# Designed miniproteins, single chains: the designs that were tried, part 84

Each design is a single chain, and the fold is of that chain. pLDDT is the mean over its residues in the fold that is shown.

## One batch from the design tools (miniprotein)

Design m2903
Fold by ESMFold2-Fast:
Structure m2903 (fold): chain A 96 residues (1-96)
Amino acid sequence: SELEKEIERIIEEATEEIRRAMEEHDPERAEELAEQFREEARKLNEYLKKLKKEELEKLLAQAKEAYAKGLAKASAENRAEEVAMRAVLKIIELHL
């Protein structure tokens, strides 16, 4: 479906951004974090398919709050976390 294609695009774009954010600081960990994110994001997508609209809305609100709290830290690791959180928000929103 077009929804599944868009979700996979979001996952792949975020995976690449995470890799790039970490590349100059720790190349080995950059690859590990990027692959871990890809795996976890795909698992999250499958989990979200099982949730009711009310559960998705609650999860989105919680994710938005977590994202807002995370935005203030300026390190490569925190940039990677920000990218991951933004991707999670988009994936949840696409399921609504």
Scores: mean pLDDT 81

Design m2904
Fold by ESMFold2-Fast:
Structure m2904 (fold): chain A 85 residues (1-85)
Amino acid sequence: SERELGLKALALVRAAAEVTADDPERRALAEASAAALERLLAGEPLTPEELEAIRALDAWMREGLSEEEVREILALARERVAAAA
């Protein structure tokens, strides 16, 4: 379902914020994206700024993360999805 996909995406974005905690710019981007995704899951429309933050995070995650960072983000996201189930 869209809600299930949204919850998985939110878990990934929140995990990214924790893994990038030592990088305040990347953490701020991940936190902004998480807030935007929470609003979307609540049925609220996204602003153009919120949509751009999500796109910027997606681009960074696809191109900017090391294998180590990806592994840590996936592990944290899996734990959060399991805890929410």
Scores: mean pLDDT 70

Design m2905
Fold by ESMFold2-Fast:
Structure m2905 (fold): chain A 90 residues (1-90)
Amino acid sequence: GVRAKLEEALEKLDKLVEEEKKVKKSKEELEEMKKELEEAEKYRDEELAEIAALRGLSPEEVAELREYVERSIEKLKEIIKHHEEQLKKE
């Protein structure tokens, strides 16, 4: 079901976060990631509900999509913070 797919997607996201933390990022790549974060937050706050309605998603599917988007934003913030701290040390 939708919940099982969400859990699988979140597990894959956690693995990708750990791999992304192992890769060194340039200042330019970090600024691009920050822009992606701003766009993701705008999508969550301004566009997600409208897009979900256009796709005919159920309230349950909308809740699962929102949870995935919010967790993805949190993980992107974590990756950005990690690389900012690494750049300050190097």
Scores: mean pLDDT 78

Design m2906
Fold by ESMFold2-Fast:
Structure m2906 (fold): chain A 110 residues (1-110)
Amino acid sequence: SKLQEDITIGVLQIERGVARRIAATTENEKAKALFQQAADYLDQAIAEPEKRRIYVLASRYYVGLGLKEEGKYDEAIKIFKSTLKQAKKLPEAKDIVEKLEKELEELEKQ
């Protein structure tokens, strides 16, 4: 439905704006690059509907990596867990699932 597509694009535009904002405001150069990559994946998600779900998951994975790089481990764990739950529903997301599980294993081993 056109309404569903318009809502989806609107949500992705908001998520992209947030990723660009956190990239622009971070003092951590490594986190900045990761947040910029997250925003770039959201640009791809907006442009390519057929691959949108994979690009959204990739974006969220990179947001989690940036948060981890900033030392925001609890926030990184939260986004990795929510992204993993969504990724497990998509057969094409197997690579992202493996990357998310590896990050969570490393962060939860204290």
Scores: mean pLDDT 90

Design m2907
Fold by ESMFold2-Fast:
Structure m2907 (fold): chain A 86 residues (1-86)
Amino acid sequence: MKEELEKKLEEFKEKIKKAKSAEEREEIILEFLREVVGFSDEQLELYRRALRERDEAAAEAFLASLTPEQLEKLELLSKVLEEVAS
């Protein structure tokens, strides 16, 4: 369980390092959110709307929709993104 998540984070980190544009990085992040964090289609739509349109209602609905497991995985993703962005 935890070992598989760590492997997925390593694969994600490698993909992000190889990305050459902000758009490509965004697509890689969205794929990780769908495949590894387990975002539903509705959660992905809310997340995209919150980021791209600065929709406060979408951001609030998105945060309210998150499970504790999804929050834990998002925190790990955030740490990896900080490491590769620096």
Scores: mean pLDDT 76

Design m2908
Fold by ESMFold2-Fast:
Structure m2908 (fold): chain A 87 residues (1-87)
Amino acid sequence: SHRARRSAMLMEAMRVYQEILDERGLTSEKVLEMAKDPAKQEELLALLEEIREETVRRMGEVSPELAAMARRLGDMEIRIFREIIAE
């Protein structure tokens, strides 16, 4: 079904994103620690932007639809983080 295909694409984009986080040593704990430190928030955002672009690049090697999904997910995450740290 179309829904199953979209779900599979989302799971694949999330899997690739998690692999890149692991390759860079970015655990959930480290991300949270960086998010709480005003001196490290800009570094965290730069890292998230790099991870987004690398995820889009890797997914783009497979298909344009996967690249588009990866970009949408990464853009949402970065937007939410920017809104949180701006307060």
Scores: mean pLDDT 79

Design m2909
Fold by ESMFold2-Fast:
Structure m2909 (fold): chain A 65 residues (1-65)
Amino acid sequence: SMMEEEERIKEILKEIAELYRKALETMDQAKKSEVQNLASKAMRAIGEGNIEEAEKYVDEMKALL
């Protein structure tokens, strides 16, 4: 349903924000850059309506941190 999709998007955006903030606290500049790049890709995927692609990028961010 549309309500379930909105809740999924809300949780993805929350996770992106939390992971991005966590990345800013890391000492590894290469890891920071990779997480920031993945966050940008996830945000673009959400903007395009591709929730599954956004979730994939969030999972990749989690794997780096």
Scores: mean pLDDT 83

Design m2910
Fold by ESMFold2-Fast:
Structure m2910 (fold): chain A 99 residues (1-99)
Amino acid sequence: PEEIRAAADKIRSAKTPEEVINAARELIQASGRVADELRAKGDRETARQIGLDSVAIALLGVAAAIEKDPELRQKIVDTAASHAEDLAGKAEEALKRAE
């Protein structure tokens, strides 16, 4: 799930609220593709969990975009990026298990 890791890197490197929102959108799209593949292979429960996790991380991205305190904004961005990195690892393990 290279695309989920790429989205996580974009969240971590985001310098503007717009970049955070765009990276969060890419995360949802990449996670949706992994969920579709897992569902096609019969792992509907992991597909559902990856979908839910990606939405939760995207909501952190929205929280960062509306935060006025730059220090708190950066902490939210770092938290979202870390969760996105964890999601990438979880997706990779699930795809290997589904083989």
Scores: mean pLDDT 85

Design m2911
Fold by ESMFold2-Fast:
Structure m2911 (fold): chain A 77 residues (1-77)
Amino acid sequence: SMMERLEEHFKRVTEILEKSAKKAYENGDFEGLEKIQEIADKIGKLFREALSADEEKAEKILEEIDKLVEEIEEISK
C-alpha cells in the first residue's frame, strides 16, 4: 500500500540523514551540516504533504524526496 511505501521510505531517508549529519559533525563541517538540516526540513514538509495527498501525488512527492536525498549524499562526500 502507499502507506507502507511512505513508512519504508521515511525509515531509509531518516537513516541517510542521520549518517550524513553525523559525518559532517565529526568532520567539523558545520556549513555542510547546516545545508543537510535545511534539506532535511524540506523533506519533512514533503512527507507531511504526502500523508494528505492522493496516491498519484504521493508518488511524485516521493520522487522529489529522492532528489533531495541525492543532494544530501553529495554534501556528505
Scores: mean pLDDT 84

Design m2912
Fold by ESMFold2-Fast:
Structure m2912 (fold): chain A 80 residues (1-80)
Amino acid sequence: MEKEEKEKEIGVKAIRKVAEELGLTDEQIQELIDLYKNKNATVFELAEKMAELTGKNTPESVTGIALRIIGEMLDLEKEE
């Protein structure tokens, strides 16, 4: 349980940072965080939503955003 809580916290931080870099609004960022925390959305589902919100909904854009989120999560995990 504690391990899952840490993973969710890392995921929330990564999602927020990537969404802010993409220029999403606070409301859009909060929607993405809610999807991740309460709907168990995958990183790819979140990347698809981010791509849609930025108007760049292509497989290449989705993959790039997903890899950026994963990379940020890995960087945050290394800080432990």
Scores: mean pLDDT 77

Design m2913
Fold by ESMFold2-Fast:
Structure m2913 (fold): chain A 77 residues (1-77)
Amino acid sequence: MEEEEREKRIEELAERIREAMREAGFPEEVIEAVVRRFREESRKALKAGVPFEKVEKIAEEFIENVRDQPVAPLAQP
C-alpha cells in the first residue's frame, strides 16, 4: 500500500521533470535518460530508507535548476 503510493508519486515527479526539461529545450533522448535515472535513483533511495519528502525536494530542486540553467538557444539581448 505505502509502496504503491510511492511509485505513483515517483511517476508524477518523473512527469514533472519531463515537462520542465522539455520547456527548457532539452532533447527528448536526454529527457528520457534523466527521467529513467531519476526513477531508478528514487526507488533505490526509498528502499534504503530515505524519506519520500527528501526525494520530492530533490526533484523540485532539479526542476528549478533546469529552469534556471536551461538549454535555451541564447536569450541574451
Scores: mean pLDDT 74

Design m2914
Fold by ESMFold2-Fast:
Structure m2914 (fold): chain A 69 residues (1-69)
Amino acid sequence: MSEAEQRLVEALVAEGVPREEAERVAREFGSSNGAKSVLPRELVVALLEDPANEAALRAAARYLAGQLA
């Protein structure tokens, strides 16, 4: 698992997503270039501009946790 995928897993777990589900979501995100398929365009642009943008990562995790609940 890449460092970016691992960071997304931890952010999803912090939002209350079970770790196994968070790991599946992170793999889907990475393997499909899936930022474009699972996130709003605005969050995709923010993460492409700065992959270390913790605010954008947190917003993405919150959005995905809402979709999984």
Scores: mean pLDDT 66

Design m2915
Fold by ESMFold2-Fast:
Structure m2915 (fold): chain A 76 residues (1-76)
Amino acid sequence: SEYEELKKKEEEKVLEENKKLMEERGNKEASAEDFEELAKEYEEKGDEKSAVRYYAAAGLLKAAESFEEALRKRKE
């Protein structure tokens, strides 16, 4: 349990830092596509752990986008 909590906090920190880097580069919102691009770069560099984290972030954002799309369809 403690290990899972520490790992989750570490992952949240990495995501937060990446988000700030994207904002500092004039990209105010990190999209799922932005995270997928970062994941591919880390995968090409052999950093599998970072790649997995960014793919997971992209997946979460895509899930949120799918939910928003479903709500939009229900409105019409």
Scores: mean pLDDT 67

Design m2916
Fold by ESMFold2-Fast:
Structure m2916 (fold): chain A 80 residues (1-80)
Amino acid sequence: MPPLSVEETADLLLGFWDVDGSGVITEAELREYLKRVAPDRVLSDEQVRAGLAHWDLDGSGVVTREEMLQRVSEVIERNS
């Protein structure tokens, strides 16, 4: 695949997980995304929260575009 910029990668992830277009990812939106990609899997609330916590860097309970940009930047830098 062609290399994506940090902003393009963050916007793609927001597009996949932010199903209502609010500009933030909530636990409910992540849960709905996971139901679409793994409909036969029942995930616990704890598993969904653990997943969200990887992106929720300030502990706000939602993932903002800024947190997504920061996390994507860290992943890209570590793999460069």
Scores: mean pLDDT 68

Design m2917
Fold by ESMFold2-Fast:
Structure m2917 (fold): chain A 80 residues (1-80)
Amino acid sequence: DEVKRLAEIMVAAVRAASKLIEKHKENQAIVQQLLDLVNKMSEAYSNRNLTAFQAQLEELLKILEKYDPELAEELRKIIA
């Protein structure tokens, strides 16, 4: 079920972003960047814009890799 798979990826991405926000809550720039990214992903998901969703997911993975490589790897395993 493609709808179920996309929902699972969205949930995993939001959880990863939330964990990174909690770890870096004093860094307002990172928090704002992650919130903006989650909002863009949510909009793409709601509009069924898979190209935009994938682009935002790739940006999230880049941020995760920079600030928490272990969390990036956890997300990659879910979306593989």
Scores: mean pLDDT 84

Design m2918
Fold by ESMFold2-Fast:
Structure m2918 (fold): chain A 74 residues (1-74)
Amino acid sequence: EVTVSPGQLVGDSVSQQMTAKAPAAEVVITVVGRSSGVTQTTTVYAEKEQTVRGAGSFPASLTTEPAEFSVTVL
């Protein structure tokens, strides 16, 4: 299982926390700016229940617009 907290934009980056219970899973965190349509992805590997943080570099415009966050377990 994957549990995700909403991400926040800080400056030109976003920090998002999640807990994964799945053994040996690749997890993709995607952030999409709703006005610009800019997409940024970060892939992390989770082997058991653990807290992982995803962060990416984003255009400055993403700090001023609503963003959608999604998590996919591969």
Scores: mean pLDDT 49

Design m2919
Fold by ESMFold2-Fast:
Structure m2919 (fold): chain A 85 residues (1-85)
Amino acid sequence: TSRLDHERHRTERELKRIKYQNENPEAELTVQVLADISGVHPNTVRNELLELEQESGLSREEILSKRILDIEVEIGIRDIKRAVG
């Protein structure tokens, strides 16, 4: 798979998550739920969550409880702290 295809598929999965959270604001997110709405294997979701944990500094449980916008804010805060420190 080309790098562009990989980035496209990841973006499509992130958009599906955003849509699901907007339509189901009180629904609990799990690895299985994200896998089902994204149409990917749970291991793909686990790998993407590990990347988000490393970028944001949040735990998997915190990432699953937050909206994607809140996760992006945490990533931005960490990037600023890294740049200043």
Scores: mean pLDDT 73

Design m2920
Fold by ESMFold2-Fast:
Structure m2920 (fold): chain A 67 residues (1-67)
Amino acid sequence: STEAALLVAGGGLERNAELAKEGAEGLGVDPSLEQALKAGIEAARGLARHGAEGATRAAVESVKKLK
């Protein structure tokens, strides 16, 4: 949890994920694939930050936000 919080707080994981998403979009990746990648990244952040229970909550919120 501490290491996960440090990664998130440092913004490294979040910035890298956003840059990867923008790079994929610029490369002409399908929008549906980009949406799937974004959802996966958010689920991974949830898992890293809060473990299994947090991952479930983060995934639900990410899906609601995308919808």
Scores: mean pLDDT 56

Design m2921
Fold by ESMFold2-Fast:
Structure m2921 (fold): chain A 100 residues (1-100)
Amino acid sequence: SEEAIELAKKAIDAVRSGNYDEAEKLLEQAKKLVEENPDDVRGLLYLAIAYAELGKVDEAEKYLTQAQRLIDQRDLTFDEEVELAVLEIKAAVSIVLNKK
């Protein structure tokens, strides 16, 4: 959902400003919305990016894996494939950069 994506983006902004408590609260809200609509691939990918940026690599990998499984099962337009591939790359890179 767009609401989940906006919450995840706000969480990323909060992490980048050093406001980790606010980031955690925003991610908890985004997580709830994504779990209520688990077919939202864009929501899953933004949630993965946000968790990776927060250093929660295990949660990020979980949501990236869920998104990849759904992408494999969908008939996508070329533009949709490009958008989702860019988000997958962003999530994967964020995970690698934040591995302990």
Scores: mean pLDDT 84

Design m2922
Fold by ESMFold2-Fast:
Structure m2922 (fold): chain A 103 residues (1-103)
Amino acid sequence: SPLEEELQKFVDTLYKELQDVLKEGKEKGWSIDQVKIMLDATLSVGRMYLHVLRKVTGNSQLIDQLIDALDETSKRISQAKTYEELEKIIDNLKKKLQGIIDS
């Protein structure tokens, strides 16, 4: 469906943007706290997009599951102490979002 294609594009774009933040942080020597701020900002933009999409499509249940996954990921990011932990959190988010849209 058109919604499934839009959600797949959303998941792929979000994952790429989160990976780009991690890569830039490593290359520029950002502190873990700076990277967490940038990751949380990226997730906040993603949440805003999903809220707009929910309002336009009326499909609240599926989109609420995606928003919940982003919220859980923000909590896990806040607890992370290393770049390796952040990378695992982002990879787990990708798998979780893919599982939601494939259901």
Scores: mean pLDDT 89

Design m2923
Fold by ESMFold2-Fast:
Structure m2923 (fold): chain A 61 residues (1-61)
Amino acid sequence: MEEIKKGAEVLKKQRDALEQDLARASEAAKPLGQRFVDASQKGYDKAKENYEKLKEEEEKK
């Protein structure tokens, strides 16, 4: 149960950090920056899916 709240806070911070990184990468307009943003978005989506699965397991103990 505590792990679920911790995961939600981490996810929110990751989202905010991703948006900030996206803004910075957009200003730089470098191919390397764009590739980094794409990788971060894929990582976030995967983490969110894993979090939802983990949440169901953890709620039942």
Scores: mean pLDDT 68

Design m2924
Fold by ESMFold2-Fast:
Structure m2924 (fold): chain A 73 residues (1-73)
Amino acid sequence: SERERERREVEGATRTGIGLITGIAAATGDTELGKKAQKQVEEMGKKAIEQGREGLYDLERKAKELGEELLAK
């Protein structure tokens, strides 16, 4: 039960992060940075599914950094 919940949370966070980065990139017109950010979130999401909590924290931190970088441009 806990593993199912953890996996679901990681999948949800990954999809939300990808959607957010894609939306920001489309709004800002920064195609290069947007593509890099999307790929990074996708790769980290795959690793986070294996790592569970540790991967989730790293994914959240990275998504925040990428979002700040996109907004600063």
Scores: mean pLDDT 71

Design m2925
Fold by ESMFold2-Fast:
Structure m2925 (fold): chain A 95 residues (1-95)
Amino acid sequence: SEQGKKAIEDLNKQIDNAKKALRELAEYYSKNFSPEEAKKLVDEAIERVKKYINDKIDKYLEQGLITEEQANEIKSRVDKVAEEVKKYAEELFKK
């Protein structure tokens, strides 16, 4: 459906925007906080963003806008992006 297509486009756009924002946040925290505090703040930010996007995916699934297969694929992408940001932050904290 057109609504389902727009829902997937919205979710993908939010994931791309979240990745960029989390990377910028990790850079800010690495410069302004101790490595231990910066890691904690980045981990907390990643968890909040991941929860927000996953809740939205679940809502679209419950509304029948996306399929279970599409929901699982997008959740897998969220997990991959979260790990990429976490790895990026860990490298920043070592420098």
Scores: mean pLDDT 88

Design m2926
Fold by ESMFold2-Fast:
Structure m2926 (fold): chain A 68 residues (1-68)
Amino acid sequence: MEVSKEVEKLAELAEKYPDIASGLAPEFYRKLLEVRRRAGREGLSPEIVNEEMVKILKEFIKKLEELA
């Protein structure tokens, strides 16, 4: 699916720049957890959850690329 491309890109960047990736991971995980919590509380559709997750992944990738 679409998210697999973002995950693949993130994995490559994290492998090249593990220290930077580790430093950003707490903020990234916090955002992902918030999406999951909102999905449970508000009954978000899988489509909306996927869109928000992909957006967060893209932001993380972009930030990694900017810092690397």
Scores: mean pLDDT 76

Design m2927
Fold by ESMFold2-Fast:
Parts: sequence; C-alpha cells; structure tokens
Structure m2927 (fold): chain A 64 residues (1-64)
Amino acid sequence: SREEQVRRLRLAVNEVVDKYKPTTDEEWNKLSAAVRVAAEKLQADPTLSVKELIEIMEETIKKL
C-alpha cells in the first residue's frame, strides 16, 4: 500500500539523517535530492526495502 511505502521511505530517511547529521544548507540540499531519487525509485519498484532505500540515498549523496 502507499502508506507502507511512505513508512519505509520515512524509516530510510531517518536512518540517513541520523548517520550524516546534515547541518548546512548544502548538506540538506544533497539529502533532499537523495530523498527525491529514492522516492522515484520506490514509485517504480514498490518492493524496495528500507535497506535498499538507504543504499540508494547514500549512493546519490556520493555522486553529488
């Protein structure tokens, strides 16, 4: 369900925020871009786990 997808995305976002602890506007912008990429991939593949969403966000942050 959409509610389950949103919950998994929220859990992944919380884990990434806790790990990276963004403090600057630049860091928050990178995190925001990573969340958008993860959300788009989750929409294309609703079976993505919290772990896979975290991995997508971390890889996106590395490329920015």
Scores: mean pLDDT 84

Design m2928
Fold by ESMFold2-Fast:
Structure m2928 (fold): chain A 61 residues (1-61)
Amino acid sequence: MKLTLVSRSVQEIDGVKVEVTVYEAEDGSRVVEVTFTGPDGKVSKLTLTEKDGVVSLEAEV
């Protein structure tokens, strides 16, 4: 399935970098990836998938 980049935003708050990237699939589902980078460089990622108003959340371990 092809994902198209819709938007990307980057913000820094008190040394924490927050990146939000939104993709849209051909079937109308939306994938939102949120990446948090702490002041020590440690990265945490959260992926949100939306389809027909249903939202699923997944965190990388």
Scores: mean pLDDT 76

Design m2929
Fold by ESMFold2-Fast:
Structure m2929 (fold): chain A 91 residues (1-91)
Amino acid sequence: IEEAERALERGDYEEALRLAEKAIKEGDYVEGLRVQARAYLGMGDYAMAAAIAVQLAEMGDIETAREFAEASLKEAPVAAKKALETAEKVE
């Protein structure tokens, strides 16, 4: 996962996605999804970032899901609103 975050810092979003997918396959699901969402936001793919935010909220990563959903709200409002609604209803 650290390598994926370094790729994000360099702006290598495709490499970050590849490393995040590898991390997910190796069991780092939440951390891999966080990197994927950040990479998609960096590339301007707000629809994918919002979709991953919904998945993160469903997995209990409420703070990160809310952050990515808010960033995606104008471009992908339906998925972003779903993620925000899920995060707000956390118990």
Scores: mean pLDDT 73

Design m2930
Fold by ESMFold2-Fast:
Structure m2930 (fold): chain A 78 residues (1-78)
Amino acid sequence: SHMDHQRRREAVILAASASVLEMRMLTMDLSDEEIEAFREKLKEIRKKLKSIAPYLSDDLRKELFAEMEQAEKTLAEK
């Protein structure tokens, strides 16, 4: 449906936001306070993605959550 196109775009933007945070974590020397701020931001992105997930195809859901998992793994190594 046309509403599903909007939800797909929102989900892609959320996953892209997580990938931007991952890029910043890989290119910046972060303080403990900055790491905690990135942790909270990733939690909010995941929460929003989970709310949209039931409206996405299985393949797209798996792809976007893989992007989230990669960013979260990068954060866990800090």
Scores: mean pLDDT 86

Design m2931
Fold by ESMFold2-Fast:
Structure m2931 (fold): chain A 79 residues (1-79)
Amino acid sequence: MEPEMVDLSMEKLEFLVQLFREIDERLSPEDAEEKAKIRRALVEAAKKGMSIDELRQLKDTLMAEYDAAKAREAAERAG
């Protein structure tokens, strides 16, 4: 009953919290929507049964994509 949290272990939950802290430390406070997207993707992946190692790799991939997008925006504004 109340099907909110059926497929997440305590270990995965603690790991997600750790990843969220890393995201908060590295991403600009002004990019709240991008932070929310990355966090949502990680939570959905964890609920779909991804391992801790897969979640770490996904986080690194999403952060790299964010960095690339910010670099593109900076280049567009510069010229």
Scores: mean pLDDT 75

Design m2932
Fold by ESMFold2-Fast:
Order: C-alpha cells, then structure tokens, then sequence
Structure m2932 (fold): chain A 71 residues (1-71)
C-alpha cells in the first residue's frame, strides 16, 4: 500500500539521520521528495501528493525529535 511504502521511506531516512549520513534538513527534504514522487507515480494528483509529502515530513520530524529527546 502507499501507507506502507511511505512508512518505509520515513524509517530509512530516520536511520540515515541516526547514522549521521544526513542532516535534519536534508532528511526532511529527501522524505518529502521521495513521498511526492511515489504518490505521483501511483496516479495521485499534485495536491494529493503534496499532502502525502507534508504528512511524511511531519512523521519524520516527530521521530527525529523523539530520538533527540532520548539522547
């Protein structure tokens, strides 16, 4: 499903952040770009794809903030 694929994108970008491979800014940009691209490839409109991207960015931001609080 789209939801499962987006969760995988978020998980992979969080892991890259935790491993020091990307900055917070880079990870958030990449998760948005990948989520929008995937949504458009699956036939969603630009407006629908932008919503999916924004939700993926919000999820990654929350997970990064959670990771930082536990350090």
Amino acid sequence: SLEEKIEKIVEEQLKRYEEGKVTRRQGLMEVNNESVKLSLELGLSQDEADVVGAEAVARLRERIDEYERKR
Scores: mean pLDDT 88

Design m2933
Fold by ESMFold2-Fast:
Structure m2933 (fold): chain A 59 residues (1-59)
Amino acid sequence: MREKVREIAKSLGLTLTEEAIDLLIEKVGEDFEKLFAALVRLQRLVGPEISAEDVRRYL
């Protein structure tokens, strides 16, 4: 699953920390559409660099 999150993030021009990836999967689960929607939301609210703190704050 982590590799799939990295692939989606790269397609959206996003850089996530490993902690941010793990927390995103924990909060959203392993549903591809939900992970994509969550990453698009973080892109709009935070920008291209996303940390675990950003995931906690906005998801």
Scores: mean pLDDT 81

Design m2934
Fold by ESMFold2-Fast:
Structure m2934 (fold): chain A 85 residues (1-85)
Amino acid sequence: SREELLEQAQQIAQEVGELYGKYYDKLSEEQKKKVEELLKKFQAVYDQLMQAAANNAPVSTLQQLLAKMQQLAEEIKKLLEEAEK
């Protein structure tokens, strides 16, 4: 449902934020720049999803945006997990 998709989006956003906070101090300057660029893209897709939901977009549209958020979240998580001192 629409509500379940929004809950999933919020959960993913929270998880990404928590993970970034945990690993931020372990990131090199180059890694920080890459993660911040991906976070900016992630935020843009999240904003699009919230606006689409507010505009009563079809569930299929919300599912496509959620899938894009999930892809960006996985890229961010991978970079954070590969972070070295």
Scores: mean pLDDT 84

Design m2935
Fold by ESMFold2-Fast:
Structure m2935 (fold): chain A 92 residues (1-92)
Amino acid sequence: GDDERLLERAEKLLERMKELYEEVEKLIAQKTEEALKKAKELELEIEIDLGLIRILLAIAKISGASDEVIERLKEIEDEAKEILDKVKELLA
């Protein structure tokens, strides 16, 4: 149903954020100015993906999605926030 579609979209965004995080780690390990610039661009992409997850959670709440769907979307948002925090720590 529509609820499962919202979850599927959020799960795909979270998976993309995990892949972007791994790319950031590899870029930081290179210790070059060009790699650092690319890592900062990927940080922005991760921030955008977190924003999209938050929008999906808001849509689910407004549309009256089940408590189970809302709970899973909140878990996905929390995992996404942790990824962004780790990226910010690497770039500090």
Scores: mean pLDDT 90

Design m2936
Fold by ESMFold2-Fast:
Formats: structure tokens, sequence, C-alpha cells
Structure m2936 (fold): chain A 67 residues (1-67)
């Protein structure tokens, strides 16, 4: 589980870079994703639930970067 979550965070960071997000927003998103992932893992949340939460962070980061 943790290994899959780490790979997911890495993929999301790469996606933010590919889509041209600023380094400030990428750093903030990575920090937020790792915190949310750790909290979700501690609660015993499923991988699907963690993936959905991290996807939301990425999408909101991209929207904020475009403002």
Amino acid sequence: MREKVEELVKRHVERLKEEGASQEYIDFAEHSMRRVAEESLARGDSYQKIEEKLDLIVETTLIADKL
C-alpha cells in the first residue's frame, strides 16, 4: 500500500511539471498529498479513496496555478 501511494505521489508531481505548474504550487501540492496520504493510511483508507483525494489536490493545484 505505502509503496503504491509513493508511486502515485511521484506520478502526480511529474504530471504537474508536465502541465507547467509553478515550482511553488508543485511543492505545496506534494506536501499536501503526502500529508493527506499519511493521514488516510493511518485511518486504513483504501487505495482507491487515497487516489481520489490525491487527484483532487492535483486538480485544485492546476486550477489555482491558472488564476
Scores: mean pLDDT 81

Design m2937
Fold by ESMFold2-Fast:
Structure m2937 (fold): chain A 95 residues (1-95)
Amino acid sequence: SLKERVEELERRLKEVIEKYDKKLDEALKNKDFKGYQKIMDEMMDELNKIYEEAKRLYEESTDPEVKQRALQVMSRTYQSMMDALDKKQKYVNKL
């Protein structure tokens, strides 16, 4: 169902954020610039996939609950992408 799909996206978003925050922190701790960039690119790709799937759910669903939850996933994913880009920029500026 579309409700199960939005629940899966909410779970995937949480897992992606938690997974990549840990990987990015470890790369920063080890001063691994090349690894940091690779991890950031992987994170951005995964977040973009979640955003596009949530956008499709928003467009396809007629259920107000599913639409609202999909919109929240889109908003949170976009914010996470912007935060990631800001962190990358600050890291580069410190080198």
Scores: mean pLDDT 85

